# Designed miniproteins, single chains, part 102

Each design is a single chain, and the fold is of that chain. pLDDT is the mean over its residues in the fold that is shown.

## One batch from the design tools (miniprotein)

Design m3556
Fold by ESMFold2-Fast:
Structure m3556 (fold): chain A 56 residues (1-56)
Amino acid sequence: MSDEEIGLATGLYEFKPELREKYGFTEEQLKEAHKEFLSNEPTEVQMVVYYGVLFS
């Protein structure tokens, strides 16, 4: 996956309150996951966001 795809997935999660409610991640957790993903070390939060976008 490209960094751009991952950034879009994280951004979409921030704009969709139903995804935030479903998974319970905070704004700070999303920022941390995005930062770690940019270093090619994906977090559980980032993986959940990615799969949530792909299969929603």
Scores: mean pLDDT 57

Design m3557
Fold by ESMFold2-Fast:
Structure m3557 (fold): chain A 66 residues (1-66)
Amino acid sequence: MDTLTVHMSLKEGTTIPYHVRAGDPERVVFEMTIDADGHTVTVRHELDVRSLEPGQTVPISARIVS
């Protein structure tokens, strides 16, 4: 399986740690529904795991920048 999709609902400003594991797919897609000032926005963040090492932690931030 080349891609894993993760769905999450987060408050703006939340940071989620992603821990890379051996056997992870080549790409992980985070589909985040972010609540920001009464608006909900869906953001897609794609992580290329091929360049990462097992045991690394990557911060995934649910932020909207104007």
Scores: mean pLDDT 75

Design m3558
Fold by ESMFold2-Fast:
Structure m3558 (fold): chain A 101 residues (1-101)
Amino acid sequence: SAVRLEDLAVPAEVASGGTLDASATVRDADAPVVEVTAVVADANGREVASATLTGSFPSGSRVTLSVSVAGAAPGEYTATVVAVGADGSGGVASRRFRVVA
């Protein structure tokens, strides 16, 4: 099976200069997930921040990534979480959020 991300939790709003905590449950029937990356992109799709965790995350693990948005101006953003399995399979999930003053 391909890697899947379940129950992606992203706050609707984050304070300017703050930290975004994105959480997801990783699923892979065939291998553990070995890398999870959260990418924050602006309304134009430009990456403004990211965080990566590496390790061994068995299927059903809840992973939380903390991404600093200190350089991000107030506005609309998308948080995208990408998970990569040891077998090379990948999964992705995204949610919109706002940076507020």
Scores: mean pLDDT 86

Design m3559
Fold by ESMFold2-Fast:
Structure m3559 (fold): chain A 67 residues (1-67)
Amino acid sequence: MKEEEAKKRVEEAIRYLEKAFKAAVEKNSEEFKKYREKAIEIVGEEAYDALLLGDVEKALEIVLKEL
């Protein structure tokens, strides 16, 4: 149950990271920063760093500790 909640938060943060990467490709630095900050708000800086490295499992573990 807590694992499912952590997974939903991580998936939401990944969606914002996808939007941030799209903004970066479009050279829209303001939208990139906005979506990056939104992802950090959802999962926190440590989990965000794990997601940037592609380590979704570690991000889930970090978010689970916060629940």
Scores: mean pLDDT 81

Design m3560
Fold by ESMFold2-Fast:
Structure m3560 (fold): chain A 67 residues (1-67)
Amino acid sequence: SMEELRERIARALETLLRKGLISAATAQEFLDALRAGEDPEVVLERMLAHPNPALRAAARELREWAE
């Protein structure tokens, strides 16, 4: 469901931030987009296009789960 995808994206962002693999600014950008009601699929596509390899890797796993 879209609600499950939104929750999983948020959890992945929180995990990456906790591990120091993404900046607080990057985590805030994507979490704020989710809170603003942006489509989780659109947020996921932006994560896949991001220059951070850890963020792209997490996004690929989320995409595989969502299929």
Scores: mean pLDDT 87

Design m3561
Fold by ESMFold2-Fast:
Structure m3561 (fold): chain A 66 residues (1-66)
Amino acid sequence: MAPPADGTYGPADADAAIAALQSNPDAEFIVENEYLDKPQRVTGLQAAIALAEGKKHGVPVTIRAA
């Protein structure tokens, strides 16, 4: 599956983006959300976890290709 497009994903949009990130576990992404002091460079697997947590807590998460 192709990596997810750069953008901000809320709880309603997260499922497709999580699946795309899980299919690219070793690709690198930049993640931003309200709980991070600064953007974090992470793997696709780590970005998927961040989106899943955002979905659980109703927090939008921004991702972009590193």
Scores: mean pLDDT 77

Design m3562
Fold by ESMFold2-Fast:
Structure m3562 (fold): chain A 87 residues (1-87)
Amino acid sequence: SKEEVLAAIDRAAGKLLIFANLGELTVETFRKLADEVLSKVPPELQEGVRKIADEAIKKLEESKDPFEKINIIGEFQLKVAKLVEEG
């Protein structure tokens, strides 16, 4: 359901923030948590979610600031939630 997908997005974002706070946020960890969200979204939305995740990963690779990493996670959460709510 839509509610289950939105809950999965919130859980993934929460885990990403914990890893970021511990200094343990890696591209691998981000992809794994994004894949958890992808497993819950309808097939027609999966390409959009993958694109949002890939854009977030690119920004994380380019970022050296922990504050920017938190903002990237928040932007990822909001963009994926909006895609699910509008689909």
Scores: mean pLDDT 84

Design m3563
Fold by ESMFold2-Fast:
Structure m3563 (fold): chain A 54 residues (1-54)
Amino acid sequence: SLFDEIKEFVKKEFGTSRYVDVEKIKEALKKRGYTDDDVKIEEGIFSIKVVPAD
């Protein structure tokens, strides 16, 4: 699915660690043609989650 593609991309390029800025992840996704309408990125206590926008 589109969500699985996005999640795989984020894990491959940035991991799920908080050391990477959420804005950098969003910018990279936007350059690939994905937006906040497709997926939502949530910041956890020690991690970043990629969740469906719905």
Scores: mean pLDDT 65

Design m3564
Fold by ESMFold2-Fast:
Structure m3564 (fold): chain A 64 residues (1-64)
Amino acid sequence: SMMERLKKIEELKKKLEEARKNNDHTKEALVYREMLELGVPEFLERISGPVAAGRAAAAELAAA
């Protein structure tokens, strides 16, 4: 449902902030991957910036 998706996005936002606070770039990349799987690529741009979102997505594709 929409509410379940919003809750998951909220959790991912929290994880992203925590990863940034700790300079954990690996956790940041994992959060970006989960957000992409949820189908919210535009949301990534808003919270991380277009360059950071693009790099995270490119790294994920390269790993696949």
Scores: mean pLDDT 67

Design m3565
Fold by ESMFold2-Fast:
Structure m3565 (fold): chain A 115 residues (1-115)
Amino acid sequence: GLEEQAIKLAERALELIKKATDNKELIEAAEKAVRYMKEGDADGAVEYARRALELAREYYRENPTLRSRAALKAAEALLDAAEAMKYKDDVIKSIGLLLRALGLLLEAELLLEKA
């Protein structure tokens, strides 16, 4: 259902983060977000996805490149996927978050192709 799609988009976001950066703290936060989603802990997933996003924002601010921008877009998509799982009972909100996550992942992929 919606949870399975959220996990797939989150895993795709994690792979793009790993391609975009060697930042261990960012990768570990993103890995924890995906792990919590697979365990059904939506609150834990959102907490670590927010941490990954803050780390990606700092990385982009300090080193504004196509790669760091791709990491930022992928981290935004990861948070949207985690929030889609949290709000799964609000089907319209959850679908909107998943569609936004997909768009952000496509942006991240295009940025990495140019990097």
Scores: mean pLDDT 92

Design m3566
Fold by ESMFold2-Fast:
Structure m3566 (fold): chain A 60 residues (1-60)
Amino acid sequence: SIEEIKEEILELVRRATKSNIDERRAIMDEVMKKMAELPEDEQSELFTEYNREYMKELSK
């Protein structure tokens, strides 16, 4: 489902914040691939959520 794909993307984003630069780039490439599977309106919503989660993890 769309919700499952979104959850997978957010978990990948959280993992990326804890990774070294090379691992982060590989994970973010996978995130972008999964985002491309979503409709454009869902992608826009998820970009907002992605930035929120990314900033949240960096603030820890």
Scores: mean pLDDT 75

Design m3567
Fold by ESMFold2-Fast:
Order: structure tokens, then C-alpha cells, then sequence
Structure m3567 (fold): chain A 66 residues (1-66)
């Protein structure tokens, strides 16, 4: 969906932003595709130089979806 793509782009610009993370998760819950969600998480994790609590949650979600 367009909302998911916009939320993904916002999160990719600032992976540590809590509002962007919440928008991304909310957009996925409304009309998300699991494969697109996995790819988006992989892209976000590539931009994060150091793990934090928020990025660790995404990493766990990605591993559970594998």
C-alpha cells in the first residue's frame, strides 16, 4: 500500500525515530505483505551502525519470519 511505502521511506531516513517505527508497524498491520515487510526490515538494519532496543526488536522479528 502507499501508506506502507511512505512509512518505510520515513523509517529508512531515520531508523532510530520512534514515530517512524510506529507508523511503519501500523502500516504493516493494516495492509502489509510479509515479504515486503522482511525486505524493509533488512534495509533498515543495513543503515543501523549500532543496535539499540528498537532495532533489536526488528532483528528478532526478521529472524522469526525466516
Amino acid sequence: SEEFEKAKEELLKDPENEQAMNRFLLAYSRDGNLEEFKKAIEEVLKKVKKPNSQTMILYIALKLAE
Scores: mean pLDDT 73

Design m3568
Fold by ESMFold2-Fast:
Structure m3568 (fold): chain A 87 residues (1-87)
Amino acid sequence: ERAARAVAILEELVERLGELSDYGRMDAEAAAEAAEEAARRLEELGELGLAEKLREAARAFRAGRTGEGLDLVTEALIEAVARAAAA
């Protein structure tokens, strides 16, 4: 299912971002790259809106706005879960 695959991609991204965190700090470039890779996978699934949110998250990470980037990733996951539940 496309919706279930989108959830899996976002769950994998959340886990990866957790691994990149150390003492409340995050490798901004690695986090941005992880978000961009997840966005490409979502775009291939036709989830253009979710992909756009992750590209904005990547931009936030590179700008040092880690909290905003994490909020955008969380919003994308919530949307993907809601779509999977509606299917």
Scores: mean pLDDT 83

Design m3569
Fold by ESMFold2-Fast:
Structure m3569 (fold): chain A 106 residues (1-106)
Amino acid sequence: SEELEKKKKELEKLKEEAIKLIEEGKDEEAIKKVDELYKLAVESVQELVEKGKYSEAIELLEFAIELLEEILKVAKKLGRKDVALQVEIHIGLLRIQLAVIKLLSK
C-alpha cells in the first residue's frame, strides 16, 4: 500500500541518519535516532494490526528489523558498543512483537 511504502521510506531515512551519527562518533544522538526508528516502527505496526492488516504489519516489522541489523553491523564494525547494545535490545523487542503478530495472523 501507499501508506506502507511511505512508512518504509521514513524508517530508511532514520536508518541513514543513525548510521551517519555513528560514523561521526555521536553515540548519544545515534541512540536517539535508533529510538525514533523503533518508536515509529512500533506505532506504525500497531496501527496496521488495529486495522486488521496483519500481512502489512509483518512486512513493516521485518523491514524495521532489517534496518536495525544494518545499523548494528555499522556500530559493531566501528566499535560503538553502547549503540550496538541499544540496537540489539530493540531488535530483540521487535522479534518478540513479530512472533506475536504471526500468531494473531492465523
Scores: mean pLDDT 91

Design m3570
Fold by ESMFold2-Fast:
Structure m3570 (fold): chain A 55 residues (1-55)
Amino acid sequence: KLTFEEALEIALRLGLDREHAEQVARYATRESEESSGPFGEEDVRKLYEALRDSF
């Protein structure tokens, strides 16, 4: 299970500014909570790639 703090640190390391990193982190935390599978850095990266053209 990925925490908001872990997702936020991953998003910031991907080069996102704080505002966008918080958006991605909130989404990643929600997806992690609703998923029964492993959730980590690559899942956060995929989420960023899906959302980056929308923010």
Scores: mean pLDDT 75

Design m3571
Fold by ESMFold2-Fast:
Structure m3571 (fold): chain A 91 residues (1-91)
Amino acid sequence: MELEREQLIALTHMVRGVAEIMIRNGHAMEAARFAEEMAEKLVRQAKELGDERAMEVLAENLRELAELAREVDEEAARRLEETAERVEEEA
């Protein structure tokens, strides 16, 4: 599937939306794992496209998810923060 930079940014927002729904429904740890897997795939695609902005947006979305998760699951929040840090290191 060919992804343009704008589509890649849209996918980062979609990942956030899905993970947020999971967190709000009591699946914070599953949301963290989902975000980790999607971040790996999105970082790989962003590097292929040279899209540093998509990686920035992904890291921002992951940090917002970590704040949301912190109220219900500290371990899930920690994992989301670690994933965001890894994305920033790849940028």
Scores: mean pLDDT 83

Design m3572
Fold by ESMFold2-Fast:
Structure m3572 (fold): chain A 60 residues (1-60)
Amino acid sequence: MKIRVVYDANTGFIRIYKEENWVETLLAERPGSLKEMEAIAEELRAKGYETEVEVVEDLE
């Protein structure tokens, strides 16, 4: 299982996804900043989750 944390700069939302068996499931979506996304990713890594981060700047 892998966790993906995405910051969408176009909307100002942080989205947290779980990837398991090639299926991606949205776990949480909340307004926030790039700094808050990075803090969430660090916390997840500290808990032992494989965590990937992405910034979306230009989807629409």
Scores: mean pLDDT 78

Design m3573
Fold by ESMFold2-Fast:
Order: C-alpha cells, then structure tokens, then sequence
Structure m3573 (fold): chain A 87 residues (1-87)
C-alpha cells in the first residue's frame, strides 16, 4: 500500500470484518501490544455514522486495495490517528 501522507508504520492484519452497507472493511491490527481498528473505505463512503474514536485510522483506499486486502497482509498505517485519503 502507498500512503500519500508519507511514511507510516507497518502492521500485520489479524482480522477483517466487512460492513457491505457502508462499503467499509474494519481491519484489526496490533499496535504496541493493543488490538486496534483500522477502517478501509472506498471514495464516496459516508463515515459520519462511525465513532472515529474507535479507530486508529480510517483510510480511503482504491477499489483494488479494498478488494485484495486479506488477513495476514502487512499494511502501512500513518503514525498519527486520523482519516487519510490514500486512493
């Protein structure tokens, strides 16, 4: 994965839950020994209903990245909490 905001830290995806009605995937990663959530969203996804404090990051990704992501993949996540467009 490529970040448009520069370098991030690499983490292994330990779980994926899909929310098809929101075109959203919720990834589980381990950060500093703690289980954290990362959202993968397609462009145009309305995330206003999400509690953003539950997430380390929410990434707007391209369709290829969204469809190919699997448990066991390594993803680069921005070091700071936030919402990022990496599509």
Amino acid sequence: MKLDLGEGEEYKVTGINEIPSLNLKVLTVIIDGEEKKVGFALKGTDISSLDKSDFHAILYVDEETFNKIEEGDIITIPKEKGIYDVS
Scores: mean pLDDT 75

Design m3574
Fold by ESMFold2-Fast:
Structure m3574 (fold): chain A 77 residues (1-77)
Amino acid sequence: MVEKEVEEIYKDEEKAKEFEKKLREMAEEIYAEYGEDLPLEEFYELLRERDPELAEILRALLERNAAEHARIVAEER
């Protein structure tokens, strides 16, 4: 269950920055090993194998950000 972690990231700028740093470090490691042209779906599966909690948080954040982006676009255009 990652709902608490996702909520903390949205409410706390420090938690958001900590998550971004962890994600960047993991992404740099994966891309260094597998190459920068790695497909997003394959990157996510590799992330999930290395840190399943981080991958689940990323998925939840992307889903929430996609919904928020759609809402903003609908309201502004």
Scores: mean pLDDT 69

Design m3575
Fold by ESMFold2-Fast:
Structure m3575 (fold): chain A 74 residues (1-74)
Amino acid sequence: HHMENRARAQAEFERIREETRKILKEKYGIELSDEQLEAIPRDLLFALVTAYEKGDEERFEELVKEILEHLKKS
């Protein structure tokens, strides 16, 4: 059970990363490379997908801008 929990968390993180890629491409026309997606902090990805699933558009837009600023400053 403990080992499965960790593997499941990693799989969920990968799903969130792919979901973020699709959302940014389809909603904002922004296509991120695999390296750029890997550079995004895990907490930001979770927060972004959570805001999207809740329909919190204001929070979602705020997080998208934060992610893009992070990538441009790197």
Scores: mean pLDDT 74

Design m3576
Fold by ESMFold2-Fast:
Formats: sequence, structure tokens, C-alpha cells
Structure m3576 (fold): chain A 106 residues (1-106)
Amino acid sequence: MSIEELLRQALAEATSDPAERLRLLRAMLLMLTSIIENKPVPIPEDISREELETVRTIYNKLLYDYILEKSNGQPVSEEEALELALEFSREAVRSLQRLIAELEAQ
């Protein structure tokens, strides 16, 4: 399953509100972009603590599944896990940008 399909499913399970979905996607994009650029993750002004925890939960679940698939279920070193997290983040950013553009067009 693609990262985009997994994101669509996770968002559908988290909320039915298009405005909340857009806030979650934008917060996740900001988080992942900050990780890629090795910058502190800012907290968006328009997101609640509960929405931020939802973003972190979705990210951690998708990252875990990504690492598990890439490692064929084998243990990975901390260094390998960080490299896979960065790879995942770069791929997820592309999917997030597409989903945000789609929701903003509606």
C-alpha cells in the first residue's frame, strides 16, 4: 500500500471534518519538513494538543510499518532506523503536498 493510501485511511479514521483533516495534514507536513531540514519542530498556532497527538500517532504508526516492511521484520540499528525515518519523511512530504492541494481545491 502506498504512503498516500495509508495517509488517506488514517485521516478517515481520525476525523470526518475536512477542515480538521487539512489542519492535521499541514501540521504533519511542517513536522516532517522540519525533521528533513534538521530544525526544531514548531507547533502550529491553529492546532489543538489533541490534533497534534493525532498527528504524532499517525506518523509513528506509518513510520513503524515503513521500517518493518523495509527491514523484512528484522531488527535495525538506531542509525539505520534514523536513515529509514528520513527516507520515509521525504516520501511522506510528497504525498502530504498532493493531499493538501486536493483538499484546498475543494
Scores: mean pLDDT 80

Design m3577
Fold by ESMFold2-Fast:
Structure m3577 (fold): chain A 84 residues (1-84)
Amino acid sequence: APSKEEIEKQLKEIPEIEEKALAELEKNRSKISEEEYEELKKAIRAMALLHERYLKGELDEETVKRLREALRNSDVETIIELAE
């Protein structure tokens, strides 16, 4: 299991990962609809929140399983729902 210090380090890295994902979304903005852009932006923020909760041990096994399935299927709606 990761140490408390390793978890704290990874938690500090989440904002950088989120920023990089948002930057990639901006590069593709002209290739997607405004509706898709807003949905993907919400999903990126939802993923950052879920990653933080996962590292803190706040997600149960069923939620982790649903998140993995949603990520494999690019199920943006489910990712957003799981962060609520």
Scores: mean pLDDT 81

Design m3578
Fold by ESMFold2-Fast:
Structure m3578 (fold): chain A 55 residues (1-55)
Amino acid sequence: GAADEAKARRAVAGALAASEISRTSALVALHDLERHYPDLPVAQAAIREIRARLA
């Protein structure tokens, strides 16, 4: 629902911020998004972006 999406957006923002700080932090945040929000489009988009940065 909308509350879950808002929560996912905050997690996404945190993951993107972490990906700017360190590779290790980015990987941890990436796995957290994949585990908790694998079916939400906003999280899926962030996962793809973080993976592209880490490639």
Scores: mean pLDDT 77

Design m3579
Fold by ESMFold2-Fast:
Structure m3579 (fold): chain A 132 residues (1-132)
Amino acid sequence: SLSQKFARALLRGDVEEFLKLLDEFLEKYPNPTDEQLRKYLGPGFLAVMIAAQLGDTETVLKAIEVLEAAIRYYLEKGNEKLAEIFLDMLFTLLAISEGNEEIRKKVYEALEKLKKEFPDSKIIEHRLSLLR
């Protein structure tokens, strides 16, 4: 299923597959509802949240790379609403992994890259300010 493919890509850090699946998802659901987002992206994100709670740093770092790519992808398309959803996922992982310096550093570096690429993005500046 599409939800299983998203979960696999997210857990493995497969950026190219995740972005391909996002294109397929948005072609089918151009303005996805919260129910559609939960159905297709929810299972994979729940698996990563469980990995974070269990201290599986490697899996969380792979998921952060995928989330960074998804945020970049939607910012390039001017879809700030979808970019904000992936930013919320990123910060949820940061909150669960409180005290994990490697995860905090990875999130900070991702946001700094996004700020350099999208200097006028108020969403990215706001998120980066929460880590300063």
Scores: mean pLDDT 89

Design m3580
Fold by ESMFold2-Fast:
Structure m3580 (fold): chain A 95 residues (1-95)
Amino acid sequence: MKIELSKEELEEAAKELEETLIKASGGEKDIEKQIKILREKTEKLIAAEPDEEVREKWKKFVEKIIELLEKLKKGEITWEEVVEELIELGEKEQE
């Protein structure tokens, strides 16, 4: 597709998401802090994407991650379930 984030930038974003999720496992306050950091970082990346369709896909992906973290914070899902959902989201985007 036209003018997407570079593979290197996407790989860095994926690593930052993994680190953010690991840090979020420290409890409710850490989860809330990591949600804020994730929103700020992804908002900048989304704003840099010139393709509106790609931006909308990224926004939906980020909102899904935030939804999972908020459910984890409330004790509605486990950390393992968050990881499983993220793997499924990644696999679906590769199709």
Scores: mean pLDDT 67

Design m3581
Fold by ESMFold2-Fast:
Structure m3581 (fold): chain A 89 residues (1-89)
Amino acid sequence: MKELEEEIRRLREELEELLREIKEKAKELMKLAGDDIKLINYGIAALLRAIGLEEEARLNPDDLELLRELLEEARELLEELEEKIESLK
């Protein structure tokens, strides 16, 4: 049982780090967008999605399965943002 608590804490810490990076990358994308409304909206949508994932984790602090799913979604979102940013450089 204590091992489950430690796994949950580890996954939550990993999620928090990923969400921080996503928020930073979304802001970077919006800065690179200039006056491109579609690209700005993409950055805003990504930032809102990150906030949504953070809230889902907060509301379900002991759900190991959900935390794993949220981590996967966060990794996918970060990858998409990084690819989008690199395409603009």
Scores: mean pLDDT 84

Design m3582
Fold by ESMFold2-Fast:
Formats: sequence, C-alpha cells, structure tokens
Structure m3582 (fold): chain A 58 residues (1-58)
Amino acid sequence: MIDELKKEAVEYGVLSGLSEEEAQKVVDEAIKSAPKGASIEEIRKLVSDALDEAIDKQ
C-alpha cells in the first residue's frame, strides 16, 4: 500500500537527519517519477534511491 510505504520512507528520512518536510517532499517526488503501472516494489526502490541521494547531499 502506497500510504504505508510513504510513512516508512518519511520516518527513515527523519531518522537519517532530514526534516519531516524535506523527507516528505523527497518521497512525494520519487513516487511522482514512477512510471504508470509500476509495481509497489519498483516504487519502493525509487523512493529508497531518492532518499539515499538526498541524505548523501546533506
């Protein structure tokens, strides 16, 4: 479920030093970049990759 994935990803970002607003923005942008019909596993990977990149920039 997308909503649970978003919550988990935002929590991970916050624990990694991002603000809640920054983590939510990164997660939302990653989900928007997903191709139409993407599986939940593909979306999870896009979100994880985007968060790792945002954390690395900090």
Scores: mean pLDDT 80

Design m3583
Fold by ESMFold2-Fast:
Structure m3583 (fold): chain A 59 residues (1-59)
Amino acid sequence: MEEKTSPGSRPFIESLREGFALIDAGDLEALRATPSPGHKFALMVHELDQEAAALLAQK
């Protein structure tokens, strides 16, 4: 069990939360412009979701 704050985990979680907030606001340009691992991960998830939506659109 980690008893200390992990700087590597904290900035990732915070940037991930910000990335999802940008997706919710529809501000994808800000998401793409932010060079953060959390933002990049959120963008990749969003792109994957669009691929899945394309398949589902065929019903």
Scores: mean pLDDT 71

Design m3584
Fold by ESMFold2-Fast:
Structure m3584 (fold): chain A 113 residues (1-113)
Amino acid sequence: MELVENEIEALSEVLKVSKRDVALVLAAYVAWLLAHGISVEELKEQGRYPFASVEKLGAERTLEILLELLRELGVEVDREELLELARRHSPAEVARRLGVSEEVLEKMKGLFE
């Protein structure tokens, strides 16, 4: 729990993005990893690197914590609907459909590259 919260806080401060928007973008990214069965090892081989929470806790547990934190922030995201979107769309498009702005997506694009 605290590991994911600390990661969100650090990214929010560094990127100048709200904790809500950071959590939404990370939830979209982690849901995409789960929907496509992508491992941490595969991400490293592709030159992509997941944030510390995914590496230490795994994608499934990280997503559950992110959805719990979003609920506490007043944002309800259905896990099944999120995974269905993630199966059909890129992480950036999933985040956009969850209401994340283009400005936030631009600041966090390093997670998608």
Scores: mean pLDDT 79

Design m3585
Fold by ESMFold2-Fast:
Structure m3585 (fold): chain A 91 residues (1-91)
Amino acid sequence: SNKEKALRLLAEATQRLIDAARAAGRPDFVEEIGKLFREAVKAIANDDKEKFKEIVQKLRDLVDRMAAEGVITPEEAERIKKLLDEAEKLL
């Protein structure tokens, strides 16, 4: 289903962010990513498209902050944002 595809893309995007945050020694980013992932999963389960879109935007903003702080490369940031865009388009 589109929900299963969106969840898979979201999980890939957030796992990449978590791996980078852990490698950088940033537990603050790990906690924030985990919170946003749980909120996004709940929005998908509730068919709340508007809430999902809001959380995906917060994830994009987080990707930009992590890139600005050198936690992820600009290239990895663009790959992750592409996964988030693909997930959002499915709902």
Scores: mean pLDDT 92

Design m3586
Fold by ESMFold2-Fast:
Structure m3586 (fold): chain A 74 residues (1-74)
Amino acid sequence: MELKRRDVEILVRESESWIEFARNAKTPEQAVASELIAIAFRIGAEWAREIGDEDSAKKLEETADEILELAKKV
């Protein structure tokens, strides 16, 4: 489970940066990129739950939901 733990830590660390990317999205391509990023964070939340890190899972799900809502506004 080494790779999953590492990826979860990276996603948690990068959460605010990707929210900011989605917040500043101005083109349809950036909106699609934000939706794909939200999917990656949802997968990360599943990995976090699998390794028993419920706090990270919650953070990653909240990040995914925020990114998706911001993407819909483009």
Scores: mean pLDDT 82

Design m3587
Fold by ESMFold2-Fast:
Structure m3587 (fold): chain A 122 residues (1-122)
Amino acid sequence: NPAEEELEKKKEEMNKLTEEALEEIDKILGDDSLSAEEKEEKIKKIIEELFEKLGLTTPEKRELVERFANSVTREERDALVEEARARGFDEVEIHAMALAGGVIAYAKSNLPMTEAALKALA
């Protein structure tokens, strides 16, 4: 099915952009010359650039990204996916929001970020 093949290719491209962002974040986290504040600012910039590349430019999409970032269980993630579908988002948009949420969750786990900083990113 050409539509399924195009969807898979778009997901693979978004996965690659996400992997590149995570690699950049890991380089910043491993840079002992940077303060915690400098690391947070640089990681925030990487996340903002990833949001633009993934098309996450609306407040509604950024709200869902924040909620994906804060999801812990599979059941919570499945509920967010269904809510996003109910709001009219397509599979590419939902995949992008889930990936971006994962990047925020990863950054939060490795660098203490405030709830205000996370909201500013989403």
Scores: mean pLDDT 81

Design m3588
Fold by ESMFold2-Fast:
Structure m3588 (fold): chain A 69 residues (1-69)
Amino acid sequence: SMEERKEEIVRLIGEVLLNPEDEEAKRRLGELLSTLDEEERREVLAMAAQRLGVSVEYIERKLADILYP
């Protein structure tokens, strides 16, 4: 389901931020993020920011550095 996919993406965002050397997690996260439209992407980034206690801007910057170096 879409909700299960969002939960997996939020979990993978946390995993990738903690372990940026995890190539499998990065690949999986990139694949899943590419399936989202702009609104869905905004939602999962907000969910990840809320769970990790950081800003959306922080998540966006860190993921860009890790996934699109």
Scores: mean pLDDT 84

Design m3589
Fold by ESMFold2-Fast:
Structure m3589 (fold): chain A 117 residues (1-117)
Amino acid sequence: ARERGRRAAERAGEAGEKGGPDGARGGARGAGEGSEEARKISKTKKQAFYAEAGAGVGGVAAGSGYASGTKESASLGSRKGAEAAMNGGIHGGGESGEKGGAAAAEGLARGAEAGAA
């Protein structure tokens, strides 16, 4: 899973040079919306902080690039990643929030790889 995420992210970056603008906008929007939703369901400021950090990582991954047609996958991946980061914050903290961010990046990369392949 982790190595697949890395390969997909690299391919997404290459594809982004051609299809990047729509993918980047979709990813940034999805990360923002996911971070906002994660903040709403957080019970503490600390949990909200870790959720925002995870969403940020997902947004950067989404912005790395896509082949045309991957904007929707980037948006959905960023949102799901932010929620995963929030759940990690509930059960763990900083380390769990970072793992949630990595899961967001993997989800976005997986979607971008499917669109680019």
Scores: mean pLDDT 47

Design m3590
Fold by ESMFold2-Fast:
Structure m3590 (fold): chain A 61 residues (1-61)
Amino acid sequence: RLDALSALNRAASDLYDATVAGDEVKKEQARQDFLRAGRDAGISDDGLQRAIDGVEDHAKR
């Protein structure tokens, strides 16, 4: 029900933390987790990529 959105929020948090830390390996893993959770939630790949870009931009400040 809301599990896919909860997974997306977790993956977004992981992506943010990895981007702040400059950990490219964890950043890539978090992107993959986010894309998987987003597809399970029925979100378009274009929408998911824009969300990833937004999280990374916020982390860069």
Scores: mean pLDDT 79

